# Designed miniproteins, single chains: the designs that were tried, part 111

Each design is a single chain, and the fold is of that chain. pLDDT is the mean over its residues in the fold that is shown.

## One batch from the design tools (miniprotein)

Design m3849
Fold by ESMFold2-Fast:
Structure m3849 (fold): chain A 74 residues (1-74)
Amino acid sequence: KRRELADRLYQAGVEAYKRGDYEQAANLFEKAASLLPEDDPRRAELYNMAADFYEKLGDKEKAQEYRERAEKVR
């Protein structure tokens, strides 16, 4: 089910982050967030984590995009 897949993607993202693979971590957290309901507060947290990783990669434009996505979560 969608939540089970989101949880698996989140765990994979945490593992990527621990390896210093910020690009993979950002992509995995982004995908996990997209599978959550629009009203799930974890969606905002995941988009903010993706934004933080894009900032570490120097991609300020993508970081801002995901900050805006996080702000739109209820």
Scores: mean pLDDT 78

Design m3850
Fold by ESMFold2-Fast:
Structure m3850 (fold): chain A 70 residues (1-70)
Amino acid sequence: MVPTLPLSAGTELAKFDTDRDGLLSREELREALRSLGIDPSDEQIEEMMRFARDGRLDYERLVLELALRA
């Protein structure tokens, strides 16, 4: 089960997007979620990474998808 993210999580995730390209790697995503107080499992990371393309995740799309599921 994927953790629910608030819509405002996009701002927090953006802090880990050093290139400002709107994309996070798997490792950057894990670190960003830990900064939000979430310790995701490998399974949860894989569920989130299904929204990734070429191993890079559009975190604004992720936040929107998870906010709409809540």
Scores: mean pLDDT 71

Design m3851
Fold by ESMFold2-Fast:
Structure m3851 (fold): chain A 66 residues (1-66)
Amino acid sequence: EVDVEEFIKNTENQLKSIKKINIDSAIVAAEVALRRARAQGWPDEVIAHLENLLKELKKEKEKKKS
């Protein structure tokens, strides 16, 4: 059975690491993770968390664009 809390924590850590290299790559990784979670029928809580992470990454990109 999937440990939802561990998955969320690992996903956050992975995205933070990617963001240090390239924000666009982090956004793509978050979109891929969200698409996979939806396709595999992961819990709504995981999907909502990934959607929130994606929104925050997009906000950070817009702030750096200025």
Scores: mean pLDDT 76

Design m3852
Fold by ESMFold2-Fast:
Structure m3852 (fold): chain A 55 residues (1-55)
Amino acid sequence: MPSLLEITERFLEVSDISSAKTLLAMYQNRAKRQPDDPSLAEMAELTQRKIKELE
């Protein structure tokens, strides 16, 4: 069963840098509303690393 992290990683493979930045903002915003969910912080970190690699 694919985790939310695996789905995010796959999505980033087909996304451009603008889409990745939008996704990062969405995860960071959700993490602020749900600070007890560590997966949101992990997804934000993964997305940010991908943006840095693409730049």
Scores: mean pLDDT 73

Design m3853
Fold by ESMFold2-Fast:
Structure m3853 (fold): chain A 79 residues (1-79)
Amino acid sequence: MDKEVLEMEVEVAMYRIAAAVYKLAGDNKGAAEAYEKAVEKLTELIKYAKETGSLSEEEIKELEEEKKELEEEAAKLKA
């Protein structure tokens, strides 16, 4: 596995965990901000993967779907 891909995937996972913890604690603002950070990192990962060919087309599609889900979760918490 590409080390840069792995490091970016770890950062996305960390922000998703942070968002879940904030949500569980009732901190909707903290949760929304953490989801937004996860979206930023997923955007970087998708761009890197497309530029380097480090991930398959199917793996990139899965990341794009995950990004959409996290954007929707952040939007719900801001409402």
Scores: mean pLDDT 84

Design m3854
Fold by ESMFold2-Fast:
Structure m3854 (fold): chain A 90 residues (1-90)
Amino acid sequence: AVEEAIRLAEELAKLAEKHGLPVLAKSARKLAEALRRYKRDPSPESRLELEIAEGMLRIAIGVEKVAGVLPEELEEKYDELVEAIERALA
């Protein structure tokens, strides 16, 4: 579950870079790093870092969506990622 979330976050970052959305790509990479840290050492601290990274990515997605520049494939990949994180943390 956590490995799937890491893979999806990295794929989201690559798609964001392909579409010229560097802030979104950076947020997705930070989330992948937070997921890797949480996998290695599940703690209240790493969980908080993960929640912050998730929130930052959600904000980045929302900004691009309001601007009307978010491709449907990125929105779909983000939805898959959110579901994978929910499964990993259940």
Scores: mean pLDDT 86

Design m3855
Fold by ESMFold2-Fast:
Structure m3855 (fold): chain A 90 residues (1-90)
Amino acid sequence: DAAAALVLATGEEIAELFRSHGASEETIQLILDVTEAAAEALRSGDPAAIAEARARIEELAELMRRVLPPEYHFLPDRMLQAFDEALALA
């Protein structure tokens, strides 16, 4: 529960970071969707579900790098780092 709460807080922090840099509400919703999936996976305690949630976050970061100009590539990098840290506590 504490790990799931941390992941939810991390997702909100990352969503606000992206919003402060002009991200669309569609992009914000994608971040929140993968955040909720990761929190649910942590609550399940299933290592396979946690690995799948992490893979979804990595896929979203890769998609963002493909569509964002290079000056904004720090945003998906920060997202990956923050979720890696939060998920490591599970």
Scores: mean pLDDT 83

Design m3856
Fold by ESMFold2-Fast:
Structure m3856 (fold): chain A 65 residues (1-65)
Amino acid sequence: SVVYPTETEKKVERVVVRLLNEPDRPWTLRELADLAGMSPATFSREFKRLVGLSPREFLERLRAE
């Protein structure tokens, strides 16, 4: 159960909000990781853990809906 967002959860949520607002922007993994203040590898892992999709899969899903 989720009680309060952690710092990592807040950083990932900030990226999610940006992707929801600008889904068709040509986002790179590096740009998204930089927004989260993480390395690309750490960002990809934490994003998938918290969201259930990779950043790329999440963007493709948004564009398909």
Scores: mean pLDDT 80

Design m3857
Fold by ESMFold2-Fast:
Structure m3857 (fold): chain A 87 residues (1-87)
Amino acid sequence: MLSAEEQLASLRHAIETQDPANVEGIVKLLAQLASLVLSSPEVSRALAEEELAFMERVYAEHRAQLSPEDAAFVERLLAEVRAHLAA
């Protein structure tokens, strides 16, 4: 099985190569990335901080195309990862 680090790298690549018009797919991939960061004890603080920065960049790039519901959902994911890093 892939390590958490390898799974995160795979998810980042999937987001970067996703059709930008597939906003639903991007939101789903961001949710998977956040879940993996929050649930994997193997993910270092440095890697989790890099993943948060990546998620924030992707959110900023797509924010104008997101529905209010999807935007609120992604903001909650970002808040959860920030809270995890602040603990």
Scores: mean pLDDT 83

Design m3858
Fold by ESMFold2-Fast:
Structure m3858 (fold): chain A 83 residues (1-83)
Amino acid sequence: MEELARELAEAVRKRDPQGAAENLYKLLKEHPDKFFEEVEKVASPEIAERIRRVVLAYNDLPVPEPLTPFEREIVAELKKLKL
């Protein structure tokens, strides 16, 4: 789990929406109750907040501010992984 959270944070830092979506999907599938706690441990506050916003949008929950193009691309890639 911690390794996936680090890979997710690194993909977001590198502006890789596909890598971010793939690692986030694995975390959500394998550790839905703990993934965000692990993300907060390994990511900067800015990266953790971006991941939180993506997860809110992915679950069709309200996001306080409009998603950036990069965050929208991560959500789109995540939705593709659902088949």
Scores: mean pLDDT 78

Design m3859
Fold by ESMFold2-Fast:
Structure m3859 (fold): chain A 106 residues (1-106)
Amino acid sequence: SDGLKQVEDLLKQGKKYGDEGLKLLKDGDLDESAKKLDAGGKKLVEGAVLLEMTDPTKREAIEELLKGARYFGEGSKLTKKDKDEGLKKLKEGMEYLKKGIELVKK
C-alpha cells in the first residue's frame, strides 16, 4: 500500500541518519553525530506513528521502532557527554530499527 511504502521510506531515512551519526561519532564529531541521531529518532517516530495509522495490527513492529527512536534520542544526549555510552545507545537503537524493519515487511 502507499502508506506502507511511506513507512518504509521514513525508516530508510532513519537508518541513513543512524549510519551517518555512527560514522560521525567514530570520527569524534560529537555535535554533528548528536544532530543526526536526533533527526534519525524523529524519522523512526514518524514511521511508527504512520505504521500505527496504516496497520495497527503490526504492534510488535511499532514497539521495536519506538524503542529504536528512544535509544537514538538517548544516544543524541549522551554523545556530547560520553562518546562510549552514546555509541552503545546508538548500536542498541540500530538493532531495534533492524528488527522493526523486518517486522514491517512481514
Scores: mean pLDDT 88

Design m3860
Fold by ESMFold2-Fast:
Structure m3860 (fold): chain A 61 residues (1-61)
Amino acid sequence: MRQKQIEVLEEVLSIDPDNAFTRELLEAIREGKDLEKMFTPETLSGIDGMVELAERRRARE
């Protein structure tokens, strides 16, 4: 799970590098922090939605 979230957040940052929330999440994951204590499950599930949107964007062109 953690590796998938790293890939997801790096993809989001490649599209929106100024996303402070994504940067903070990515740093927490890289440092091995407990994301469930830092962020809500709703926030974490939102990342999956962002990845799906990014994948759809890449599929076009």
Scores: mean pLDDT 67

Design m3861
Fold by ESMFold2-Fast:
Structure m3861 (fold): chain A 75 residues (1-75)
Amino acid sequence: KMLELQARAGEIFDKLEKLDKEAREKNDKEMEKEISELGSKFTEEYDKNKDNPEEQEKLIEETEKELEKLEEKLK
């Protein structure tokens, strides 16, 4: 379970980096801000919950949904 959560967290960071590049290429400053804010929030909350796998899992699920919304906005 912990390895699974770490892998999913890694995928979130990879996707954040990819979306940030796309937003910059499109000169979409609003999207750059939303991506930056989501990334900062995820990093902070993930670190706070490193000893609580259930809360990390919920955070990952919520962040994945927010990333999907950002991806749709960039289409």
Scores: mean pLDDT 81

Design m3862
Fold by ESMFold2-Fast:
Parts: C-alpha cells; structure tokens; sequence
Structure m3862 (fold): chain A 105 residues (1-105)
C-alpha cells in the first residue's frame, strides 16, 4: 500500500526555501518526516522513512507532494506540510491544515 499526500502552498514555489513534512500521532509531539530544499532539490528523510518516501513540487498548482510506500499501522498519523518562505521582512514559516493517514491491518 502507498499514499500520496498533497499540501497546497499559499505562496509560489519560487518564494519557498524549504518544504518540511511532519507527522503527529495522538498524545505525541509533531515529528519530522522529510524535507526538500527547493533550490537544490536535496531531500532529508527521517530514519524510519528512508527508502519509503518521495517528495515533489508542482509549480503550476503550487502544491507539495509526499508519497509514502510500504505503509504499516505505525504510519497512522496526521501529516502536515510546512513551508519556509522568503518575504521582504525575512523568513517565515507557513503550516498546512493536515491530512489524517489511517493504516488498518
């Protein structure tokens, strides 16, 4: 089983420095999943997701995607995207509303 999550960015991709994907399980703090540097395309993936995660960006729709493969019940969480954005006032962070991924056995 695999899932592709989408997060629409409030700004054009060219204004985004980095896209960060986080997960939050009930009763836990948000944890890092993966990130992508928008300029270089360099990706950093948390150890438990290595080899199972692909990140992409669609400039036409200003949408970030996370594809997660080989799903297990431990992947059940709310996933959300953060963007580090360049503004005239400096760098800011924008966070999306989140998407529940529910992996049943």
Amino acid sequence: MSVTLSGKLSVPVEDVIMVIWLRQKPGEAPKFVASMDVETGTQLVAPEYRGRVTLSLDRATNTAYLTLTDLTPEDTATYYVQALVRTPEGITTSTGPGTLVDVLT
Scores: mean pLDDT 80

Design m3863
Fold by ESMFold2-Fast:
Structure m3863 (fold): chain A 62 residues (1-62)
Amino acid sequence: EPEYVTDDITGKKLPKSQVEKISKEALENFDLEDKLPETPENTVYVSIDSLADIMRERAEKL
């Protein structure tokens, strides 16, 4: 069956049914986590300004 789709991740052109089976079988054999990068929910963005303020407060305590 000449039903082909392009995988956005790998860029390869494969049959849709084959892509699904290969992905599942590869995951089981390799024991991988999720292929897509997870969003770091517990990540805090700290600027240099914020860090400097914390250091200043600590210095004043001494």
Scores: mean pLDDT 53

Design m3864
Fold by ESMFold2-Fast:
Structure m3864 (fold): chain A 74 residues (1-74)
Amino acid sequence: NLEKLIKELEEALNAGDLLAFYQKLLEAFDELSKLGLEDEAIKILNESIKVATKNGLEEGQKYLIELLKELAKE
């Protein structure tokens, strides 16, 4: 369930648990791949990396979560 994984990503980010964050991110991307949204998942990852490079890892992680929330609404 993508919505549950997004919540778990937010909890990991708030806790500063990088390992938990990336484990849940891989699970979320697996769910997106099963929905046929692999290209969207790759695009989200690349956009979050650009934000992280410019503004720091935490801002990239926040932006990634926002993009996943937008996909979950569709």
Scores: mean pLDDT 85

Design m3865
Fold by ESMFold2-Fast:
Structure m3865 (fold): chain A 113 residues (1-113)
Amino acid sequence: DRIKKLEEEIKKIGEEIEEPLRRFAEEKPEVLKRLMEEVKKLVEEKLKKLGKTVEELSLEELRKLLLEATEEALRRLLEEGLLTEEEAEELRRIFEKSLEAHVLLRELIELKQ
């Protein structure tokens, strides 16, 4: 049952990221907010350079764009001393897992019609 396997994997990813993300939200809410704002700004700048809107991107192109923007945003925050190397790696993993869950959720929705 592909539907059950997708639901279990999505739940597992959610459980894996919930505690680390909650911890960042409680301990460093301003840093998390700035990370999200920087990622948004970098995505908008990259889309403008490409001459495309979000709706014109494939799921694969969007995933690549978001990963590249997140990597650059994390690098900037690390260079500014707002994150430790350990915190930057943890946030990178949270973001990667969140994108994996999004792809699986999309497949689940398509299977359920």
Scores: mean pLDDT 79

Design m3866
Fold by ESMFold2-Fast:
Structure m3866 (fold): chain A 95 residues (1-95)
Amino acid sequence: ADIALEQAEKVKPGETVIVLGAGRVGLEAVRIAAERGARKIIVVDISREAAERAAELARELGVEAEAVVGDATEKKEELLKELDPKKVRIINGIG
């Protein structure tokens, strides 16, 4: 099983989820996280088009979403400084 999709299936209602990578696996992780009741999904990708597409998918599924353009490792560290690590789930969708 894909580790990213297994992590997405563990999402609990009301969680903030960070998805690293907006490729095929990242898009599927966004869909699963939304179905599991994520409150907010933050999508990180070096491609603006990929990140925005994934964020728009989350919004269409009724979830608050933000697209963050940049290196997944650097942006993950920046986001974790601003968020409570105990209330955030990180899904690595980079393949």
Scores: mean pLDDT 83

Design m3867
Fold by ESMFold2-Fast:
Structure m3867 (fold): chain A 101 residues (1-101)
Amino acid sequence: MKFLDSLIKIVDKAINETPSITESKNYRKLSEDQRHSLIKDVIVTLLNSELSDASPIVVFITAGNVVGHLLEGADEKSLSTLKLSKDLIKTLVKILKKHLS
């Protein structure tokens, strides 16, 4: 199994086991395929950002937190708590908006 496919599955499992995320308004709007696509786009975006040299566990934790906050309806201000750059946060919010459209 490709490393990226494994990360997507682990992040998806963590999301599905978190009631605050599964009960969120954005989570309910996404099919399983759309959710997997969102997770993939977030992971790829993080790997092409300041996390390009990060360990797999750091990428997993950061991707899980980002996707969780996005699905719970977090705005750019809420995502600023994740210690990511402002440009990266804007990109992540745009990724969610694209998948919800």
Scores: mean pLDDT 78

Design m3868
Fold by ESMFold2-Fast:
Structure m3868 (fold): chain A 61 residues (1-61)
Amino acid sequence: VLELTRKAVEAWKAGNYEEAAKYFDEAFKQRPDDPGLYEALAIAYKKAGNEQKAEEYRKKA
């Protein structure tokens, strides 16, 4: 989980929001009841242009 979160943050800093969303999504699969991951996924998918996924995670946060 920590390694996936680190990779997500590195992708985010590089402007690779779609890749960041994928790493956060994988981290969420390991810890599905983490409000911080819901919020991170919502923002990452919104930045990546995936409004449907962003809305789904925003509602669950």
Scores: mean pLDDT 74

Design m3869
Fold by ESMFold2-Fast:
Structure m3869 (fold): chain A 70 residues (1-70)
Amino acid sequence: EPRVLSEAEREARLRAEVEELKAALGFPADAGPAEVADYLDELVAQNPDLPEGARATARALAEELRALEA
């Protein structure tokens, strides 16, 4: 079985990652994925000297978080 993650499995993993990230960054318990995504976008915007790989990763994660909220 090729073990391609289903949409539900990807969503569950992303939600778990969001909860850990919220705790690590000190977000309030009621903050949603959109708030975390906004933080990542602001971090990238305020730090133009970030390595391109880090910037690309942050943007990709923010996009996935917004898709989860939508």
Scores: mean pLDDT 71

Design m3870
Fold by ESMFold2-Fast:
Structure m3870 (fold): chain A 120 residues (1-120)
Amino acid sequence: MPKVVESGGGTVAEGGTLTLSAKVSGVDFAGTGVAWFLNSPETGARVVASISSSGKVSYGKEAEGRFTISKDVAAQTAFLHMSDLEKSDTGTYTAIAFASKSADGLAKMVAGEGTQVTVV
């Protein structure tokens, strides 16, 4: 079955850097896109960054210029490199994999349980 496991969260100082990883299994990762979502107590849920199966990237307004999303097909891992961290970046980061199409032509999505980031 498809699975996403996030890692790399923790406590970091304001202005610091942190890299999150999302290991994706049970899918053809070359055909899989990944999006990172932040659920913040202050601002609620928002899209942070996404990368398509073809490597096209997009960023949420708050992440643009500070964060970089990348994908390693051989490692089956998507990365979110976060720089110039702000207290508003505090929350649970969840990765969602947009898995290869099912036999009925519909795209499947699988989400991880999330990883906590605290900016102090």
Scores: mean pLDDT 80

Design m3871
Fold by ESMFold2-Fast:
Structure m3871 (fold): chain A 84 residues (1-84)
Amino acid sequence: STYKELAEQHRKLAEELAATDPEAATIQLGYSHLSLGLYFESQKKYAEAATHYQRAADLFASVGLDASAEYARLLAEEAAKKAA
């Protein structure tokens, strides 16, 4: 899956950036979790998707990416509704 491959690329970039640019590393980890959310949603695994979207929202919020955090939070809420 393209989303799963994209998630792995963002995760690796986050690991590379962790020591030199922790904020950029956190942003990349946020995108990794957002891509995993999209992957699990494509598989209709809504509970897993909601968890990854919520992780992305928390990570984006922690670095002040408020619009990205809100977007991920809304995706988490919609996925959680589909899982219930």
Scores: mean pLDDT 91

Design m3872
Fold by ESMFold2-Fast:
Structure m3872 (fold): chain A 70 residues (1-70)
Amino acid sequence: MEEELDRLIEELGKVDPETAARFRQLRDAILADPDEERRENGLKSLLIYARHLLEGRTPSFEEIKKELEK
């Protein structure tokens, strides 16, 4: 998951370096969370959001929620 997220952030940085920098800050903040479940869910949310942004779409709350419930 972390490797996939880092890859997507790197790709995002090629087209939108400001958003990529913000995603790196969010990733680092999530990884610093002592709660393992919150870390995992936070990383999944960022992964979904980064993927949709690279596809030129904004993910819906329902799409994010479905991925987190799996």
Scores: mean pLDDT 73

Design m3873
Fold by ESMFold2-Fast:
Order: sequence, then C-alpha cells, then structure tokens
Structure m3873 (fold): chain A 60 residues (1-60)
Amino acid sequence: TKEEIEKKISELFKKAGEVYRQALEAARAGDRERVNELLKKMDEIIKEIVKYTKEYNALK
C-alpha cells in the first residue's frame, strides 16, 4: 500500500513537471489564458500530492 501511494505521488510529480514546462512555453509565447489554465491544473495536481502525502504519513 505504501509503495502504491509512492508510485501515485511520483506520477503526480511527473505530471506537474510536464504542466510546468507547458506553462513556461505559454508564458514565453505571451499566452496569458493558457498560463492561467495550466496554473489551475497545477493547483489541482498539488492538492492531490498533498492528499496522497497525508495518506502516506498516516501509514507510519
């Protein structure tokens, strides 16, 4: 169970990295609407990371 949560957290960090890269590209292009959309998506990913981190810590 702990390893399963760790894999989920790892995948979420990978997803966050991809969103961050897209946000940087959008910012360089001056696409403010896309940046705002990607930042909202990042906030959702961070909330999931926090949730799974709490679940991971509750196992110990």
Scores: mean pLDDT 83

Design m3874
Fold by ESMFold2-Fast:
Structure m3874 (fold): chain A 99 residues (1-99)
Amino acid sequence: PDPEEVEKIKKELTILSSTSAIEGAGILFDGGDEKAAENLLKASKHLVLASEYLDKGDYKSAIKHIDLAIEHARKSGTPFGQELAKRLEKIKKKVQDIL
């Protein structure tokens, strides 16, 4: 696989992980839906793991963690989570293309 493409994907996953964590934490701080927040925080953790597996060249494990992040993003029931899931589906396809 192209190292430049892998680095771009890793960077995008890191940004999405951070944004998901900020959104989840914000929901908790505002006393909002705790289950929505928990799912966004879980999505963030799986995106960190996906990025780490990409760094190690373990694309299958990276895809597994992207799938778990998509599941949790959708389970959040938030507009943010739905858009995160759509972006992650596109990233998953990019990772599958380099497998």
Scores: mean pLDDT 89

Design m3875
Fold by ESMFold2-Fast:
Structure m3875 (fold): chain A 60 residues (1-60)
Amino acid sequence: LTPEQRELLFRLAEAVLRAIQAHIGYLDALRKGDSEKAAQYQRELDEAVAEANRIEAELR
């Protein structure tokens, strides 16, 4: 792997972990009835997924 590919793979892993954390936070907020916090985590999840998709495109 080139240093650039290694960096992209690390960023992809970070984006995926961020998406998982946001999804867990979203579910916890829904369980607690905190709709405002749920909306915040939903936005964070969408952003993390978009970042992961962009990095995957760079890896082709």
Scores: mean pLDDT 84

Design m3876
Fold by ESMFold2-Fast:
Structure m3876 (fold): chain A 93 residues (1-93)
Amino acid sequence: SEHVKKSMAHFEQYVQAEANGDWDSAAEHVREAAAHFLKAIKASPDAETAMGIYNAGMVYLTLASQSPDPRTREVAEAAIAEMKALTDEKEAA
């Protein structure tokens, strides 16, 4: 998925930004990674595909939710909640 590839690229940029203490860039890249995970879940043809993307996104966003930067944590926590809601919606359909 193009969206999964873009989410991974943004997460790599998040890791580099956090290592450099660039918290503004770190928060932006987590937001972009989350947006692409959400688009990938929405575009999923079935619940199994959506769950796979959700599980992959949880690995990365759970790490971001433990960031020392509160902005990064807030973005990650909001994204985790939205990904779960969208995945649950796909399973209910």
Scores: mean pLDDT 85

Design m3877
Fold by ESMFold2-Fast:
Structure m3877 (fold): chain A 70 residues (1-70)
Amino acid sequence: ATVEEAKKDLEEALAKLSPEAAAALRAAVEALKKDPFDEAARAAFAAAVATLDEESARKASLGAFGLAGA
């Protein structure tokens, strides 16, 4: 449930982005899934979500952290 819910929230946030922005965010999430404490991957993710509006950034962050933490 938690991982599936996080993935759904992330996909919904990604669907509101341009294809280029969505691809960049997906790449950052995949890097964080491999090593959630990689500072470079965390910085890349933070940069990607900084291009989103506040609501979309929250959904993306919650979804990605749910996937990385689960």
Scores: mean pLDDT 68

Design m3878
Fold by ESMFold2-Fast:
Structure m3878 (fold): chain A 93 residues (1-93)
Amino acid sequence: MDLSLEELFEEAYEEGKKAIEEGDVKLAVAHTGGVLEIGKTLAYLGDFESALKAFKKAKELAQQVLKLDPDNVIAKKILDEATGMIKTIEEML
């Protein structure tokens, strides 16, 4: 009865949203990266539907981080990776 990877990225997403609302860019980037990495794990395991949900949430958080810190290199990289993975998976489904 381990937490599902979907539950884990939902928790990271909620923590990321809270960090964004509080203006904590470093914490927001950390949680956004966590959502992206769980998405990559889901894709590696062949769970493309759950991976797509995670990548869409990572993209949303990264866009919000970039509104707070437009020059954030890590958030730009997460946005690029999430956007590419979304396109790839949507072409497979």
Scores: mean pLDDT 86

Design m3879
Fold by ESMFold2-Fast:
Formats: sequence, C-alpha cells, structure tokens
Structure m3879 (fold): chain A 76 residues (1-76)
Amino acid sequence: SQSDQLKAQMKEGLGLLIKDLVSQGVPKEEVLEIVKKQIKQMGRYLKERRGWSDEEVEQFSKDLTEYSEKLLEEVS
C-alpha cells in the first residue's frame, strides 16, 4: 500500500541519516537526540499532513525508535 511504501521510505531515510552522522564522527548520544527529534517531526507530519491516526503514529514511532537504537549500537 501507499502507507507501507511511505513507512519503508522513512525508515530507510532515517537509517541513512544515522549512518551519515556516525561517519561524520557525531557522538552516539548526540545522534540519538537528533534521531528522536526527527522521529517526532515525522510523526507530526504523518498526523497533520497525511491523516494518520494517533495509534498508527505511536506504533510507527516506536518501530522507528527501536530500529534506530539497534542500528546505532551496530554502527557505533
């Protein structure tokens, strides 16, 4: 579906952001703070501009957070 494609695209973009920040030597704790802010902005966009429910935004934000924390541990 269109929402599944959007989820995949956002997750991929977030992964690329994490890898880019780590490659630039940004400290792990700072990368986590940047990522958390980005996830909040993504959630707000999905709710306000794409008509996502609070439940859908909450679940996807949790998925993105778990993905980001795991990836950051692997690449840091």
Scores: mean pLDDT 85

Design m3880
Fold by ESMFold2-Fast:
Structure m3880 (fold): chain A 89 residues (1-89)
Amino acid sequence: MAEIEALRAAAAEAYAAGDLDEAIRLARDAALLELDALAEKYGISPEAKARMAALIDAAADAALAGDLAAAQALQEELSDLGAEAYAEV
């Protein structure tokens, strides 16, 4: 948790400084670490975890490319998949 909080704080500082690419990368790293912690805590399957990780990476890549519509769609897919995975626990 402390590492995830530190990455989120660093992402917020990068965003405030206008370094949007660094903010996106730090936010992605925080999301991947949170996924690892939640998968262990809730017993999310390795397959579901891998799909969520791929969506986190794809959303970050889309945002870095400036495709905010694609990034939003991928974030919505991630949220839906997360809700489904937690419902099975």
Scores: mean pLDDT 78

Design m3881
Fold by ESMFold2-Fast:
Structure m3881 (fold): chain A 78 residues (1-78)
Amino acid sequence: SAAEYAAALEEARATLDEAAARMVELAVNNPSLTVADLEAQKARLEAIRPDLPAELHPVLDALLAALDEAIARLKAAE
């Protein structure tokens, strides 16, 4: 049903949010990743927004938020 589909999407989003938080921790502890590298990745992801289906915008927003958090934490560590 549509309700079961919507519930599955909410569960998938919660899982993605947890994965995004894990990726932030991995990024800030990776000595090979710089603020410039993360800012370049953010710019590339933002550039695809107009071509991305509306259903995937929450996924993109979660990834952008994770990159912003990683960038902020790396800048704070400088």
Scores: mean pLDDT 76

Design m3882
Fold by ESMFold2-Fast:
Structure m3882 (fold): chain A 92 residues (1-92)
Amino acid sequence: MEAEREQAIEEAKALVKESKEILEEMKEILKKELNKTSILKMIGLLLRLIGNVLDLELLQKKFPDDEELKKLLEELKKILEEAKKLFKEYLK
């Protein structure tokens, strides 16, 4: 359990780190001219973020009382909510 928990936390931290990088890439796209290519790229990045949330939710279900995994999942969900707001504003 302990070794599996440590591996899950390392994987969760990697998912959060990647998700932060995805959010920053989305912010950079918002600074550029709106076109079909940029919209499709934004959709792809948003889908990747959704995938990362699902992966971390599956990890958290294996260790439901782990406070660090709960914190990492909460952080990643906040990143996804920010990304959704950016995407919605971009398409307005």
Scores: mean pLDDT 85

Design m3883
Fold by ESMFold2-Fast:
Structure m3883 (fold): chain A 61 residues (1-61)
Amino acid sequence: MSVRERAAAEGRALRDPAHEEALRELVRHSIEAGVAAVFGDEEEVARRRALADAALERLLA
């Protein structure tokens, strides 16, 4: 990991705990959507993408 990448990650961690929580939810639901897509579960993909989009909206607020 470069010094710049580490500084950026530390900067995110220091911003706001609520902002970090939204970012964790976005990453988690995005991964779960990818897993559902591999198994062809289109309903679960749609559900997980909606949850990821909600987390992204919270992150951008």
Scores: mean pLDDT 74

